# Designed miniproteins, single chains: the designs that were tried, part 8

Each design is a single chain, and the fold is of that chain. pLDDT is the mean over its residues in the fold that is shown.

## One batch from the design tools (miniprotein)

Design m244
Fold by ESMFold2-Fast:
Structure m244 (fold): chain A 92 residues (1-92)
Amino acid sequence: MVEEAEEAARKAYELASELFGYPREKAEEEVERLREFLEKASEKEQKAAALAARALALFAQSLLAEKQGKLEEAAELRKEAEELFKKAKELA
């Protein structure tokens, strides 16, 4: 679960760099900070963080798909992201 959250967060920040020019160095620092937090977190908190990170990655993919004109794919990814954010909030 920690590894899944880390990978999802890394993907989301990479997409943010592509879409918004977010500094790659800061993205790496944020992912490392998340990992440190998750190592100290309870199993429930780790699970909530993994869902939130996955939701963020899907949301970022939705923005990229929208930019590429793939509106149907973007809408589906956005819906999945919203559902995962809701589940993460319910667990937290």
Scores: mean pLDDT 75

Design m245
Fold by ESMFold2-Fast:
Structure m245 (fold): chain A 97 residues (1-97)
Amino acid sequence: SPAEEALSKLDKAIEAVKNGDAETARKYLREAFAIVSEHADELTPEQIEALREALRKLGKAVDEADLTPEQKRELSILITAGELLLVGILEDHRLRA
């Protein structure tokens, strides 16, 4: 499913961060958000919450990782953008119900 594919990309971003690879983490974050944006109407509230939980785990990994302040800032901005995207999709679903 699109949700499973996006979650897989976020898991890969977490592993990249743990390995100090900010560039690979950014790549997987962008790929996950592209999937979420393309398939927004197909995502269930439960799938959106799973994606939000994965972003929370990624944020914690970024804070604990051996990355530069610039790399941490860039990843934090992307994570925040992803959270806003997911919240927007969830609110859209509520308004259509």
Scores: mean pLDDT 87

Design m246
Fold by ESMFold2-Fast:
Structure m246 (fold): chain A 112 residues (1-112)
Amino acid sequence: APAPARLHPSYHAEAERAVRDALARAEETLARLDRRIAALRAQAAADPSRAAYYAQRIADLEAFRATIRALVARLEELRRRGESLLVIETEAGVLMLVVAVAETIIRIEEAK
């Protein structure tokens, strides 16, 4: 019986913890994106000869920030609406993949 197994308290608690972990990691990644964007804006102000180079890097990071914010809002809405654990877990998985890509890009940017 798949339905009773999905609703078992330990299974439900594990799924809820995975969702909370995804949201917490997304919040940390958004804070890191905001800090890196602020640093790039300061660098652009200090070196106007490279304005186009910094503008492109800022735009790329802002696009990741917008995507993560949209995925967080979607996941929170699905949780508020009481969607199935499978749907919520799937959306949390999508958020975690985008966060992992953003974390890699932030590491590359911080190494420059």
Scores: mean pLDDT 83

Design m247
Fold by ESMFold2-Fast:
Structure m247 (fold): chain A 77 residues (1-77)
Amino acid sequence: SEIEKLKKEVEKLVKEALEVSKDENLKKQIEELKKQLFDAVDELVKQGKYELAIEALKQGIKLFEQMLEIIKKLEKE
């Protein structure tokens, strides 16, 4: 439940970044980073490491938020 909510937050940030950015290579990298994060989280969940999976998602959210701010700043020029 908490993991699903955090994943949806990541998906929302990624979708916004993809809408703001006009750089096709950057969009592919963003989608790839999301996939890698989700794969790592799913592996941690399979290992019963739920606390670590939650922390990974929280850190991922912060990184995607920072990335989105940078993209917005670059696109605003």
Scores: mean pLDDT 86

Design m248
Fold by ESMFold2-Fast:
Structure m248 (fold): chain A 94 residues (1-94)
Amino acid sequence: KPKTLKEVLEVMRKAVFKAVETAAGKDKIPEVLDALRKLGVYLTEDEVDVDVSRATPQQIAGAVLTAVYRVAGEKAADIVKKELESTGLPFFKA
């Protein structure tokens, strides 16, 4: 019984919160989460749309980076990318 989806979502939640608080401020966190919900990623609701939950870690990471970039800016997105790369999980591997 793989823990892969739970681990992916937990890592993404931690990376997003750290990056947004560091680069954009805590006031941007609800806006980032709303943008993610529109993409089918529910980091604080323990929910993922069935289609999104079947996506690869790379596809989910792409959606997260897109939402963070649009709401919190390039610096926040760069912090998320570095945090995800540091986990050793295949978020950016082809």
Scores: mean pLDDT 71

Design m249
Fold by ESMFold2-Fast:
Structure m249 (fold): chain A 83 residues (1-83)
Amino acid sequence: KVEEIKKEIVELAEKAGNEKVKIAARNIGDAIEEAYKNDPEKAAKLLEKAKEVIEEGLAKGLSFDEIVEKVIEALVEEKEKIE
């Protein structure tokens, strides 16, 4: 599940042709997986939230900085709900 969501996030960035977002998506995915390595269900929830925000941002044509900012904001909010 975690690896599937990580793959989907990277594929979303690839489809948009945004190399910076693709690299950021990989790094964010790896960081979430490592931080929650003992709780893969929480990792999956955070990754699903990151995917939702990245997909929405790319669909709206947001800049790299705007997408990263929104992902961080959404992950902080989601972390509070699951911890």
Scores: mean pLDDT 79

Design m250
Fold by ESMFold2-Fast:
Parts: structure tokens; C-alpha cells; sequence
Structure m250 (fold): chain A 83 residues (1-83)
């Protein structure tokens, strides 16, 4: 089992390879290191592998294999696996 997180209407003001997400619940039991970040902008789907994930209670800091370009994204999807 795992968790899917879907963020809607995400604005990236400047290109970034580090993303911090806050969840409604504790996610310390989940592993994000084998996941990818999925970015949706119109009909374009971009998949960025995750190089590093640091979990601190409800917060996850992701280091991505490539930077997210500046722009507006309709959806951002992240999967976590149980440890």
C-alpha cells in the first residue's frame, strides 16, 4: 500500500530542484525515495525522478533529479510507499 498526493493549481515562481510539501497527517511511515514527481500543465505531463526525500512528521522535502521550470501547473502528483 501507499499514498497518492495530488496538488492542484501549483505556481512555481522560479526554477527549483527542491520542493517542500506539507501533508494533513504524519507521513514518517512512507518512503518517497523510489518515487517520481508528476507535473501536469495543460496536455503536457512531465515526470521528474526524486533523488532524495527527507520526511519530518507532516513535511517532506524532495530533492529532484532536474529542476521544475517556473510556471503554473494544474496538478502535481507524488506517490509514497509504506516502509
Amino acid sequence: GGLFVVLKNVTVAAPTSVLTLEFSQDVSGLDFTKSSLILIKGSTVTVIPIKKAVVSGKKVTLTLASAIPAGNYSHVVLGGKLK
Scores: mean pLDDT 76

Design m251
Fold by ESMFold2-Fast:
Structure m251 (fold): chain A 97 residues (1-97)
Amino acid sequence: MEEEREKRAIEEARKKGEEIKEKAKEAIKQSPEEAAKKARELGEEAAEEARKGTPAYQEVLAEKLREVGKEAAKENGYLASELYAAAGRVSRIRKEK
């Protein structure tokens, strides 16, 4: 049943997005270099998770990464850049029909 799979995917994407947001906030407290390194790691993890997920998962995760990137942009441009790059990579994984 596609409807149930979609709901589960959205919930999983939301949890992953919240986890990334929390880790990104912790990274901002470090030096710019440490924040950038952590952001790159988080971005790579997000892209890999998205490839294993459903189209609904990819959509919600990409939106969450853009949200976190927008918040991070106020504090750290390197962190924001990596998060936006991750959101872009996730968004490029097109929805299946």
Scores: mean pLDDT 73

Design m252
Fold by ESMFold2-Fast:
Formats: structure tokens, C-alpha cells, sequence
Structure m252 (fold): chain A 66 residues (1-66)
């Protein structure tokens, strides 16, 4: 429902802040968590939120590989 979408959007914003901060431990935690959030976005039928989470996951993976 709308509350679940707002919760995911808040989690996405927090994860974007983690990426900006560049803390390696938090990035590793975020990388592990994001796949579960993508599944939640799919179940809520929010393709925009799913796409944003996938993009963030790829950015975190790239930063961790550097």
C-alpha cells in the first residue's frame, strides 16, 4: 500500500546518503540489502522505485569494485 511505498522511498533516500558518504562497511551492508528492497518494489508494482533501486545497487557495486 502507500505506506509501504513511502517506507521504501525513505530507505532508498537513506541508501543514497550511504553512497554519498562512501563508508565501505555501510556500502557492503547496503549492497546486501538492496536486492530485498528491489523484490519489495516489484511486489508493490512501483517500476520507478525498482529502477532507482537497481541503479543505486549498480553504483554501490561499482564503488565497492574500485
Amino acid sequence: GPADIERLRRQLANLEAVLAAGDRVLLLVAHHEIPHLIEQARRLDDPELEARLRALHAEIAAQLAA
Scores: mean pLDDT 86

Design m253
Fold by ESMFold2-Fast:
Structure m253 (fold): chain A 74 residues (1-74)
Amino acid sequence: MTKESARQAVDGALDLGWLTPEQAEELYKAIDEGLVSLEDLAEKARELGAPEAAEAWEVAATQSELSRETAREL
């Protein structure tokens, strides 16, 4: 996952109301410091008190892993 993809995930959660602006700011700072996986973003969101964002990103991380397994078979 790239920094841009991680920022897009935070932007989407903010647009859906799963994050406050303050929680989004903390996540953007963590991304700038090198946090670029959905699993790490989900963990950080839980620490910040944003369980809806955390749950959505945990599901997305699982789906991404399944897609990578399928791509390896091709």
Scores: mean pLDDT 74

Design m254
Fold by ESMFold2-Fast:
Order: structure tokens, then C-alpha cells, then sequence
Structure m254 (fold): chain A 94 residues (1-94)
């Protein structure tokens, strides 16, 4: 738990360019989803946007040394990821 956050903080510090590249890829994914938005994918897009916003907040908290705040944000991220998986399963089952 705390060890994973410390490792993530160390990786962010060691590879800042790679972290920025991953953030850009998330933004590109959101733009592609928005451009191809349909009523069936609207919920998935909303969930993905929330995951992106949480990823930015987690990265900022880790850079600031706020491990407690980062942990709470990671818990929220996992909840949004689970909702996205459930939504994808509904689309696949239809």
C-alpha cells in the first residue's frame, strides 16, 4: 500500500518525461472517444474522463509528497476503473 505509492513517486521522479507522455496518451484517447461519441459509449467516455482527472490529481499529490492524499485518489481511481469494466461488459453482452 504505502510501499506502492513510494515506488510510484520514485518512478515519477526518475522518469518525468515518460509520465508526461502517458498523460498525453490519456488525453489523446479521450479526444478520440469524444470524436466517436455515440449514445452507447457516452457512459464509458464519462468514466474514462474521471479516470484521467484522477490520474492528474494522483500525479500532482505524489509530486507534492502527499502520500495520504494520493492513496485516497487511487481508491477513487479503482472505483471508476471497476465501473468502466462493468460498462464495457454490458456493451459486449448486448
Amino acid sequence: MEEELREAQALIAANPEEVEEQIKKMEETLREMEAKLTPETEKAFELKKKEYELSLKITEALRAGDLEGALKLVEEYKKEEQKLLEEAEKIAAA
Scores: mean pLDDT 72

Design m255
Fold by ESMFold2-Fast:
Structure m255 (fold): chain A 77 residues (1-77)
Amino acid sequence: SKEELRRQGDELERRGDELVAQGKQALAAGNIDKARALYEEASRQYFEAAYLYDQAGDTEKARALVAKGEAAQALAA
């Protein structure tokens, strides 16, 4: 159902947000490789969330999640 897709998307977005926070902590500690890996994982969570929101018909939320994924990917570079 569309409600189930949105719930799954919300869980993935929350996971992505947690991974970004962990990446920032790793970066502050000087663990560049760990930060990069965490940001890459966050990016994957956001793109999966975007896919689920798009399947639910919420194109605006899907686009916002793509932007979050691209931002996380840029932090990993």
Scores: mean pLDDT 91

Design m256
Fold by ESMFold2-Fast:
Structure m256 (fold): chain A 91 residues (1-91)
Amino acid sequence: SSMLEEFLRASDELVRLAEQQGIPSLAKSTRQVRDLALRYLENPTPENRLELEISIGMVHIEIGVAEITGTLSEALREAYDRMLAALERLV
């Protein structure tokens, strides 16, 4: 429960910061991770795990693009790291 709440808060914060900084692709990818994590927790199949792992990879790509383009703020990096840490504790 508390681990799920922490993940949901961390993912919502990353979405908020991505939207605030004008990176809609990162916000979209983060929402997808959130939705797929919830799906995996409800039904932990290999297929749902694979979809979750792919969505995490998409967020990694978006963060990498933000870093290369000079748009990755400290707040975005910290929110991303918090979301990943919370997700790792959850799954």
Scores: mean pLDDT 88

Design m257
Fold by ESMFold2-Fast:
Structure m257 (fold): chain A 97 residues (1-97)
Amino acid sequence: SMIEEIIKKVEEELGVELSEEEKKELKELLEELEKELSKAKSDEEMKKIVGRLAYADPAEVEKILASTSEEEKKRELLLLAAKSYVELLLSFKAMAK
């Protein structure tokens, strides 16, 4: 599936292996985000959905919406959301004793 491919790509790009629980949580987040994005009728609606459901930088979301083809916007937003989630997890792990 697209979501499983996105998770694997993020693990490979960041050089990390997520636990089964972390993969499950990320998969549930991405499935909800994909469902909501599929209902969006405009870039502004997509931006609001990502802002509500994901920890992604608003400036990076706007860049994707401005520079990505209509067919690839959803995939690129899901990839950004997944990468942002994993980077947040790594930040918390780096601060742990």
Scores: mean pLDDT 81

Design m258
Fold by ESMFold2-Fast:
Structure m258 (fold): chain A 101 residues (1-101)
Amino acid sequence: DELDLRAAGGDPVAQIQLGNERFKEGRLELAIRWYEMAIRSFESMGTPDSVALINLGNVYFELGRLDDSIGYYTRAIDSSSDDPVLRSLAQGNLDRVLAAK
């Protein structure tokens, strides 16, 4: 409820957290919408974000949409040049999807 209010109010971190909760619930389409909102919120702030891109890759992998998953992980790698931990996470997830394809 409080998290829902913050996410609806445009807090991109709350939008990612709510997306994560919907993903855990198996509500994949709703998780996608929240992660997309987080990406737009960070873009409006001029701040690059790779976390929501990684999470979109994870949702598309669960949906069996492997090409979409690859696309999002690749974008996350490109957006995380200054964050080696997030880049390594995105690369590991990309390698897993490529092995499944």
Scores: mean pLDDT 85

Design m259
Fold by ESMFold2-Fast:
Structure m259 (fold): chain A 88 residues (1-88)
Amino acid sequence: SAEQQARLERARKKLLEKYGEDWEEKFLKLLSEKSLLDVAKELGLSVPEVLLLAHDLLQTPEGRALAEKLLSPEDIRSILAAYEAFVE
């Protein structure tokens, strides 16, 4: 939806401003080290916004490859399941 796209764009902008060009790697590393709630709190995002951003990264070949390097298959499945439950 247009609202979900706007939330995603705000989340990306915030992470780019905080971490710079390597924000994707830093974001995924946070997801490997912390709970969704703790990541959301650290980034000043809602849990649905964290899930939107993680889901969006997993939709690109480059983002998927980076996620598979930094996250376990169980973590990736958990993120996708949480996205379906809380966003869709």
Scores: mean pLDDT 84

Design m260
Fold by ESMFold2-Fast:
Structure m260 (fold): chain A 70 residues (1-70)
Amino acid sequence: DAIEAVKNAMKELGLKRANGGALTLAAKRLGVPDPARVGNAATMMMKSEGLDKVSGEKAGELLTDAIRKV
């Protein structure tokens, strides 16, 4: 579950909201082929909406979209 992976990454990083680092760590934990590329894509999607941090739920959505596009 992308949302659960993001929430675990946020906990490890001591964050209440997911940032680019949490997205990349979550991608790595999900075992995607290119976690850095996927994490960067999700971060770029987040930034395109004018956001530097999002909820775990929204971050999971962005990560899922990034996995489909990478």
Scores: mean pLDDT 83

Design m261
Fold by ESMFold2-Fast:
Structure m261 (fold): chain A 64 residues (1-64)
Amino acid sequence: MNEKIVVDVRGLSLSEAVEAALKKITYKSHLELVVDESQRERVDELKAAIKAKYPDAKITVKVE
């Protein structure tokens, strides 16, 4: 049930990144978001938006 799902959201707006993540995430998934440096400051908002729908989801972030 803790399947790791990798979603590349580099170059997307905050709204597009949230939508992309929500299309892939399942209940209690481990979601890994690949973000670029320009998105670093928005990571907390992105995590909050996803956790509002899936509070038990584990979210990790890779900056590339």
Scores: mean pLDDT 76

Design m262
Fold by ESMFold2-Fast:
Structure m262 (fold): chain A 69 residues (1-69)
Amino acid sequence: SMGLMKETKEKLQQALDLLEKQGKRRASPQELASTGLISLTFAEELQEVTGKRRLSRKEALEAVDKLLG
């Protein structure tokens, strides 16, 4: 579980970095999934945990801790 959490956070950070280069400070589930690094299902779970339409980097990483920690 710890290895999965670390790998997921690394992929999520890479996805957010790609979206930030596109001028997106917050990411929707569809935008995260469009990077190919995060599945749409997992991105929707991150959204459900946070209750927010679009996630900041901090909110997305904290959501991973809640889902996989």
Scores: mean pLDDT 84

Design m263
Fold by ESMFold2-Fast:
Structure m263 (fold): chain A 72 residues (1-72)
Amino acid sequence: MEDSLIASKVGGTLVSEYGLSPEAARAVATLILKDPDVSEKELAEVLKEKGVDEKTAEEAAKKAVEIAKKEK
């Protein structure tokens, strides 16, 4: 239940607020579900690998970690 809510919030927020592709947003949500201690830097690296620019990747990663932290 909690992990499903985190995935939904992270994925939805990254697509709606940062304009990420569904694939990039789902990759971040999946990493958070597999490793709740995943860092902003690790998430930003994954987003950069998916073709997201550095500034957007860093902002989106930071937001994803904040959402995960609040929902735990």
Scores: mean pLDDT 77

Design m264
Fold by ESMFold2-Fast:
Structure m264 (fold): chain A 67 residues (1-67)
Amino acid sequence: SLMERLALHELMTELGLSRAVAEEILAAVRAGDFDRAVALLLRHAPGLSREEAERLVRNLAAALESE
């Protein structure tokens, strides 16, 4: 979907994540496994706080739900 591509690109561009890591995070969000998505963000973007990671996952979930 368009929103999935935009979310993927934003993860790569804003956090400097590889495509593989961004795809894994997006797959976790699509599966409703938000705890996994947060854990992956914290593992691969260590400058990100837990609260920031949780907020980002909520934003991704909302964007995907809008389709």
Scores: mean pLDDT 81

Design m265
Fold by ESMFold2-Fast:
Structure m265 (fold): chain A 63 residues (1-63)
Amino acid sequence: AELSAEETARNARIVRYTRRFIELYEKGASEEELQKVREEAKKDGFTDAEIDALERSARELAA
């Protein structure tokens, strides 16, 4: 089955935020920078639990 436009857009947002968190962890970014990205993801429709999951995946991939 084809993905809906909303599913496609959401998957693109997941990839974008995961990559941003990976880059931040790889460079040893501050908690302030991490918090800014969390707030942006929340504004884009992610829940706190979903943001926590994205960050965990990014930490594992950055290690």
Scores: mean pLDDT 79

Design m266
Fold by ESMFold2-Fast:
Structure m266 (fold): chain A 66 residues (1-66)
Amino acid sequence: SEREKKIEELREKLEKAGITDYSDEEIEKALDENNWDVDKAAKALIDKDIDRGVAELKAAVDAVTK
């Protein structure tokens, strides 16, 4: 189905970005939130993962500089 194809396409885009920890349910939710646009869903999840990583790095820096 087109739904399964888009889930697979999003997973492939995320894997190319090094993101492999999202479940099928989380990928499907991201697609639902982005009107089943694979490119928009990929950007949203990648941006979220980057923001999480940046926040973790900032917390680590603050922990060693205080």
Scores: mean pLDDT 78

Design m267
Fold by ESMFold2-Fast:
Structure m267 (fold): chain A 75 residues (1-75)
Amino acid sequence: SALEEMEKKLEEILEEFEKKVPSLSEDEQIRYEREVRARIAEVMLEGIKKGVPVDEAHKLATEALKRLGEILKKA
């Protein structure tokens, strides 16, 4: 389903971010965070276009952004 595809894409983005962030400088982490935030927004908009309800897509994207922040805190 479109919802499952969105969930999988967000998990893949966060997994890649977690693996790369520890090897980056603070400035590189800030830039990479901005790129990943933009990609999460793209995934949300794509999900909505494919039929994911707007409220569900927004909740998943918001949760992904919270997890992104937690990854940065432990790097």
Scores: mean pLDDT 87

Design m268
Fold by ESMFold2-Fast:
Structure m268 (fold): chain A 75 residues (1-75)
Amino acid sequence: SERESRLEAVESLRRETEEQIERIQREGDRRAEELLRKGDEEKARQVREESQRRIEELRRQGEEGERQLREAAEL
Protein backbone atom coordinates (compact mmCIF):
# COMPACT_ATOMS: atom_id res chain seq x y z
CA SER A 1 0.00 0.00 0.00
CA GLU A 2 0.98 3.65 -0.34
CA ARG A 3 1.16 3.94 3.46
CA GLU A 4 3.55 0.97 3.65
CA SER A 5 5.70 2.51 0.88
CA ARG A 6 5.92 5.77 2.86
CA LEU A 7 6.94 3.90 6.03
CA GLU A 8 9.62 2.10 3.99
CA ALA A 9 10.79 5.49 2.67
CA VAL A 10 11.16 6.82 6.24
CA GLU A 11 13.13 3.70 7.23
CA SER A 12 15.34 4.03 4.13
CA LEU A 13 15.98 7.71 4.87
CA ARG A 14 17.02 6.82 8.43
CA ARG A 15 19.43 4.14 7.18
CA GLU A 16 20.84 6.54 4.55
CA THR A 17 21.38 9.24 7.17
CA GLU A 18 23.11 6.79 9.54
CA GLU A 19 25.37 5.53 6.72
CA GLN A 20 26.31 9.09 5.73
CA ILE A 21 27.08 9.96 9.38
CA GLU A 22 29.29 6.86 9.65
CA ARG A 23 31.19 7.81 6.47
CA ILE A 24 31.73 11.40 7.65
CA GLN A 25 32.92 10.19 11.07
CA ARG A 26 35.35 7.71 9.45
CA GLU A 27 36.72 10.29 7.00
CA GLY A 28 37.02 12.94 9.71
CA ASP A 29 38.86 10.56 12.02
CA ARG A 30 41.24 9.53 9.21
CA ARG A 31 42.04 13.17 8.32
CA ALA A 32 42.48 14.13 11.99
CA GLU A 33 44.87 11.19 12.53
CA GLU A 34 46.96 12.26 9.50
CA LEU A 35 47.17 15.81 10.84
CA LEU A 36 48.14 14.57 14.32
CA ARG A 37 50.94 12.46 12.78
CA LYS A 38 52.24 15.67 11.18
CA GLY A 39 52.00 17.45 14.56
CA ASP A 40 49.15 19.76 13.50
CA GLU A 41 46.88 19.51 16.56
CA GLU A 42 45.02 22.73 15.65
CA LYS A 43 43.97 21.48 12.19
CA ALA A 44 43.10 18.07 13.64
CA ARG A 45 40.72 19.79 16.09
CA GLN A 46 39.20 21.88 13.27
CA VAL A 47 38.58 18.75 11.16
CA ARG A 48 36.80 17.05 14.10
CA GLU A 49 34.69 20.16 14.74
CA GLU A 50 33.73 20.40 11.04
CA SER A 51 32.79 16.69 10.96
CA GLN A 52 30.62 17.16 14.06
CA ARG A 53 28.84 20.18 12.52
CA ARG A 54 28.20 18.22 9.30
CA ILE A 55 26.81 15.28 11.28
CA GLU A 56 24.47 17.65 13.15
CA GLU A 57 23.30 19.13 9.82
CA LEU A 58 22.60 15.65 8.42
CA ARG A 59 20.59 14.72 11.52
CA ARG A 60 18.49 17.90 11.17
CA GLN A 61 17.98 17.30 7.42
CA GLY A 62 17.01 13.68 8.08
CA GLU A 63 14.44 14.73 10.69
CA GLU A 64 13.01 17.34 8.30
CA GLY A 65 12.84 14.75 5.51
CA GLU A 66 10.96 12.36 7.79
CA ARG A 67 8.49 15.14 8.71
CA GLN A 68 7.89 15.93 5.02
CA LEU A 69 7.28 12.25 4.20
CA ARG A 70 4.75 11.98 7.05
CA GLU A 71 2.99 15.23 6.04
CA ALA A 72 2.84 14.16 2.37
CA ALA A 73 0.92 11.07 3.56
CA GLU A 74 -1.94 13.37 4.69
CA LEU A 75 -1.97 15.68 1.65
Scores: mean pLDDT 83

Design m269
Fold by ESMFold2-Fast:
Structure m269 (fold): chain A 80 residues (1-80)
Amino acid sequence: MSDEEKIREEVGKLLELIRKAAETALKNNDKEAFEELEKLAAEFERTYNEMVRNKAPVEEVLKVIEEFKKRVEEILERAK
């Protein structure tokens, strides 16, 4: 229960980060950054769904979320 809540919380934070990043890219007319963020979001959904289907350990799921969060930050740094 607590582990599943933690995963949901971290997924929510990642999706919010992607949303804010995409909004920033859109305001800056940075179409390349926006497209990279859309592709990243789709890749995360696909990866997350596969991990859930395969009953991946909580530790692995959290690690993947952290990796995607870092990738969002990298895109934001390059967009400015």
Scores: mean pLDDT 81

Design m270
Fold by ESMFold2-Fast:
Structure m270 (fold): chain A 100 residues (1-100)
Amino acid sequence: SMKDIYYNQFIYLDIYSDVMYDMSTQNGDTDTSQRFSQVRTQTQDLINQSDQLSVDQLRNQYNQLQSQFNDGMTRMFSTMTTSQRQSFMRRVSDRVSQYQ
């Protein structure tokens, strides 16, 4: 269903944001870690409320969170080495596989 699609998208946003939060925290990038902490908190709230929200509400919240997430990702990836980007993708892949 459309709700299942948005639920899965929120799970992915939570996973990506958590991995980026950990990596930015380990690198001492407080501004980036704070951004991903905020996205993760909002995403977790939406995961918990997903069954109670309409598809239109889920779409609007997803679009807002995706915009905030993309801003953080652009900043973080521009400063990453190839090795760090590979580490990020591996950590995300390992966690995503648990939901498939």
Scores: mean pLDDT 83

Design m271
Fold by ESMFold2-Fast:
Structure m271 (fold): chain A 62 residues (1-62)
Amino acid sequence: SLAEERKAYVPTEEERALAREIADRLNKIGDAIDRGLELSRKTGKPFAEALAEGAAEEGVSG
């Protein structure tokens, strides 16, 4: 056992719903970053410019 003291966190239903929403948003951000890197490599654009294009494609407004 890792816990000498009880430190287990059990999320509520509301916290689980919020966690799913955050995870979905993070997944979209991750996809935008991956797309930005791909575009930067393919086009030679600066990463910041390519990232903005990738974010627009994934529906992330920043």
Scores: mean pLDDT 72

Design m272
Fold by ESMFold2-Fast:
Structure m272 (fold): chain A 76 residues (1-76)
Amino acid sequence: MQPSDTELSQFIREGSDEAQKLIADLIDRGASVKEIAEEMTKLALKLKSPVLGIYAAELSFYEKLGASLEDIRKVL
């Protein structure tokens, strides 16, 4: 399923404002999918958020499949 950018933003906002800011900053800095997944995993553990943990795990899975950030945005 292809969630819209609006749905992805809503999902992140429901998880954490910190997650939204972190993802935006990392993307603006040209971070790799691997770096974004690692930072999201750290944030999920810090906040004890299963929602963020699932999102980080999904990013890690798509990174291993060779997916780009654009491809991941279409799936998540």
Scores: mean pLDDT 66

Design m273
Fold by ESMFold2-Fast:
Parts: structure tokens; C-alpha cells; sequence
Structure m273 (fold): chain A 65 residues (1-65)
């Protein structure tokens, strides 16, 4: 959950919204993510737990596209 919180903060920063690190229904909608995209972000972050921050940033950019 720490890695997920960090990824959410990075996504919030890239979108120019306040950084909360929370991915509840309201924040997910405010970030423009579908439930599928939110789950994909969580899965990508957990799968990249041993990777550096660049990998997490690239995954975030792909999900925003």
C-alpha cells in the first residue's frame, strides 16, 4: 500500500491536483480513472515493487494515455 500511495501521489502531481495519496471512489473519479485503470495501476505498482521510480512513472504515464 505504501508503493500504491506513492504512485497515486505521483499521478496527482502530474495532473496538478492536491496530493492526498488516496485512491477511493471520489479521488479515482477526480483523477479521471475508471475502476479498471485504478486496478491496473495497483497491479502495476505491486508488480514493480522492486523496480526504481522511473518504472512507476512510466506506468503512470501509460495509464493516463
Amino acid sequence: SEAVRTAVINLEGRRGVPRTGSLDDARRAALGLTPEQAQALVDAVLGSENDDGETLNRATEVLLS
Scores: mean pLDDT 67

Design m274
Fold by ESMFold2-Fast:
Structure m274 (fold): chain A 65 residues (1-65)
Amino acid sequence: SMSQELRNQQLTQQLRDLALQAQRSSPDQAVELQRQALTLIAETKADKEADLAVVDQMVQKALAE
């Protein structure tokens, strides 16, 4: 639905912002930001199983750079 798609888009933008912050942070702080990203996913009640794998891959790639 449009409402769910809009929420997923907002979540994606927030997660991208956290990933960018993680790239500028120390490794320890980056891990904490990843935990915050996972909490946001839980709070928004998105499709956790399907979207979480994609988001985790995205965040892990950002942290590896």
Scores: mean pLDDT 67

Design m275
Fold by ESMFold2-Fast:
Structure m275 (fold): chain A 84 residues (1-84)
Amino acid sequence: SELEATAAEVAANRAAVREALEARLERLVALAADKARAEELARELRKLLDELLEALEAGDLEKALALEEEALPLFGELLRLAAE
């Protein structure tokens, strides 16, 4: 059915996005000198990312934007640690 096809596409896209972002977080942690802080930031970012993807799948754009706003400074800190 059309709904089953759409659900499968959404699930596949969500899985692909999760995999790509997990690989990015692993790379950033690997580059960081402060491994403990980088791993802590990566764990929080993974949690926020999962919630963000679920909000997007549900069509809850207000929740998705709020989660993105929360995630951005943490991602910025992880990037800074990876660059140092």
Scores: mean pLDDT 79

Design m276
Fold by ESMFold2-Fast:
Parts: structure tokens; sequence; C-alpha cells
Structure m276 (fold): chain A 89 residues (1-89)
């Protein structure tokens, strides 16, 4: 049903956001250790997960669910920007 698809997409978006948070924490650890190649690979994964979340958001029918996912995307984009800035140091 549309309701089952909507709920599955919400859960999937939350799962991807948790993966982004985890990858960001690990990326910061690699930056601190000077392992910039591993940090860049994790930031690349975060970019792909953000694009995936945008596709899921666009499939959502409920505007409140779209807004909820968009807020997670905005937080993820801030993490990505912070990681990219840390690599410039």
Amino acid sequence: SDEDEENRNLMLSELHFVAIESDFDVAKTYIEKGDFEKAKELLKRIKLDIEYMKEVRDKMKNPNHKDYIDKMIKKAEKMLKEGEELLKK
C-alpha cells in the first residue's frame, strides 16, 4: 500500500541518516590521525547517501514526511561541509 511504502521510506531515510552520522564520526577520526585518503572515501559515501535521501524525499507523498527527511538532509550537508573544511587544514 502507499502507507506501507511511505513508512518503509521513512525508516530507510532514518537508517541512511544514522549511517551518515557514523561515517562522519569515523571520517573525523581519520582526519585527526592524518589518514586523509580514508577520510575522503567516507565523505564520498556521505555524498552518495545524501543523494539517495533526496531521491527518497522526492518519492514521499506526505509533506510532513518530506519536511522531516529534508531536515535530516540539511544536517547531513552541514556534516559534509564540516568534513571538507577539516580536510583543508
Scores: mean pLDDT 90

Design m277
Fold by ESMFold2-Fast:
Structure m277 (fold): chain A 94 residues (1-94)
Amino acid sequence: MLSPEELLERFQELGRKLSTLPEDEQEKVLKELLRTIAEKSTDPLLKEIAEKGLASKDLDKQGAAVAWAFLTLIDRGDLETAEELIKKLEELLK
């Protein structure tokens, strides 16, 4: 199991890789991550973050919502859900 610092480093690495994809593929990945957050989280704040991201047409806003949700998971010590989000992002980038 990764530490909070290792999860953050891995998230940043995958985010950089995501940014090399065409915008339509980036939107697809970001929306799937936001849906995963909304489905797996029982936290009202995480659901609100995910819903706001999904409602946005702006890739920067969608990316910010994913990042904010990930940081919130780390801050709350929900490392299991944070690791699941990393794993989902890795699968979507294949």
Scores: mean pLDDT 83

Design m278
Fold by ESMFold2-Fast:
Structure m278 (fold): chain A 90 residues (1-90)
Amino acid sequence: SEIDKLKEEASKLYDEFVRLVKELAERMKQASPEDAERLGRRVAELQKKFVEYLKEFREAIKNKDVEGAKQAIDKMKEIVEELRRLVEEA
């Protein structure tokens, strides 16, 4: 079903989000204190946004709002892409 596909996509995005945050945390341990602080602030901002979008996704699924769920997934994808860029730049 459409909903099952959206749930699978959200699950995949969550797994990738967790992996990228873990990679960035490991890179911060090896960075200068100044670079670690800047990166840490950006990662914290992105984590907050991802959690907010995940809550929006869960609420949309609960309400059987397919369009709202798709919009939340698109926002989650944007956060994951930003985290990937930070890993590539770090």
Scores: mean pLDDT 89

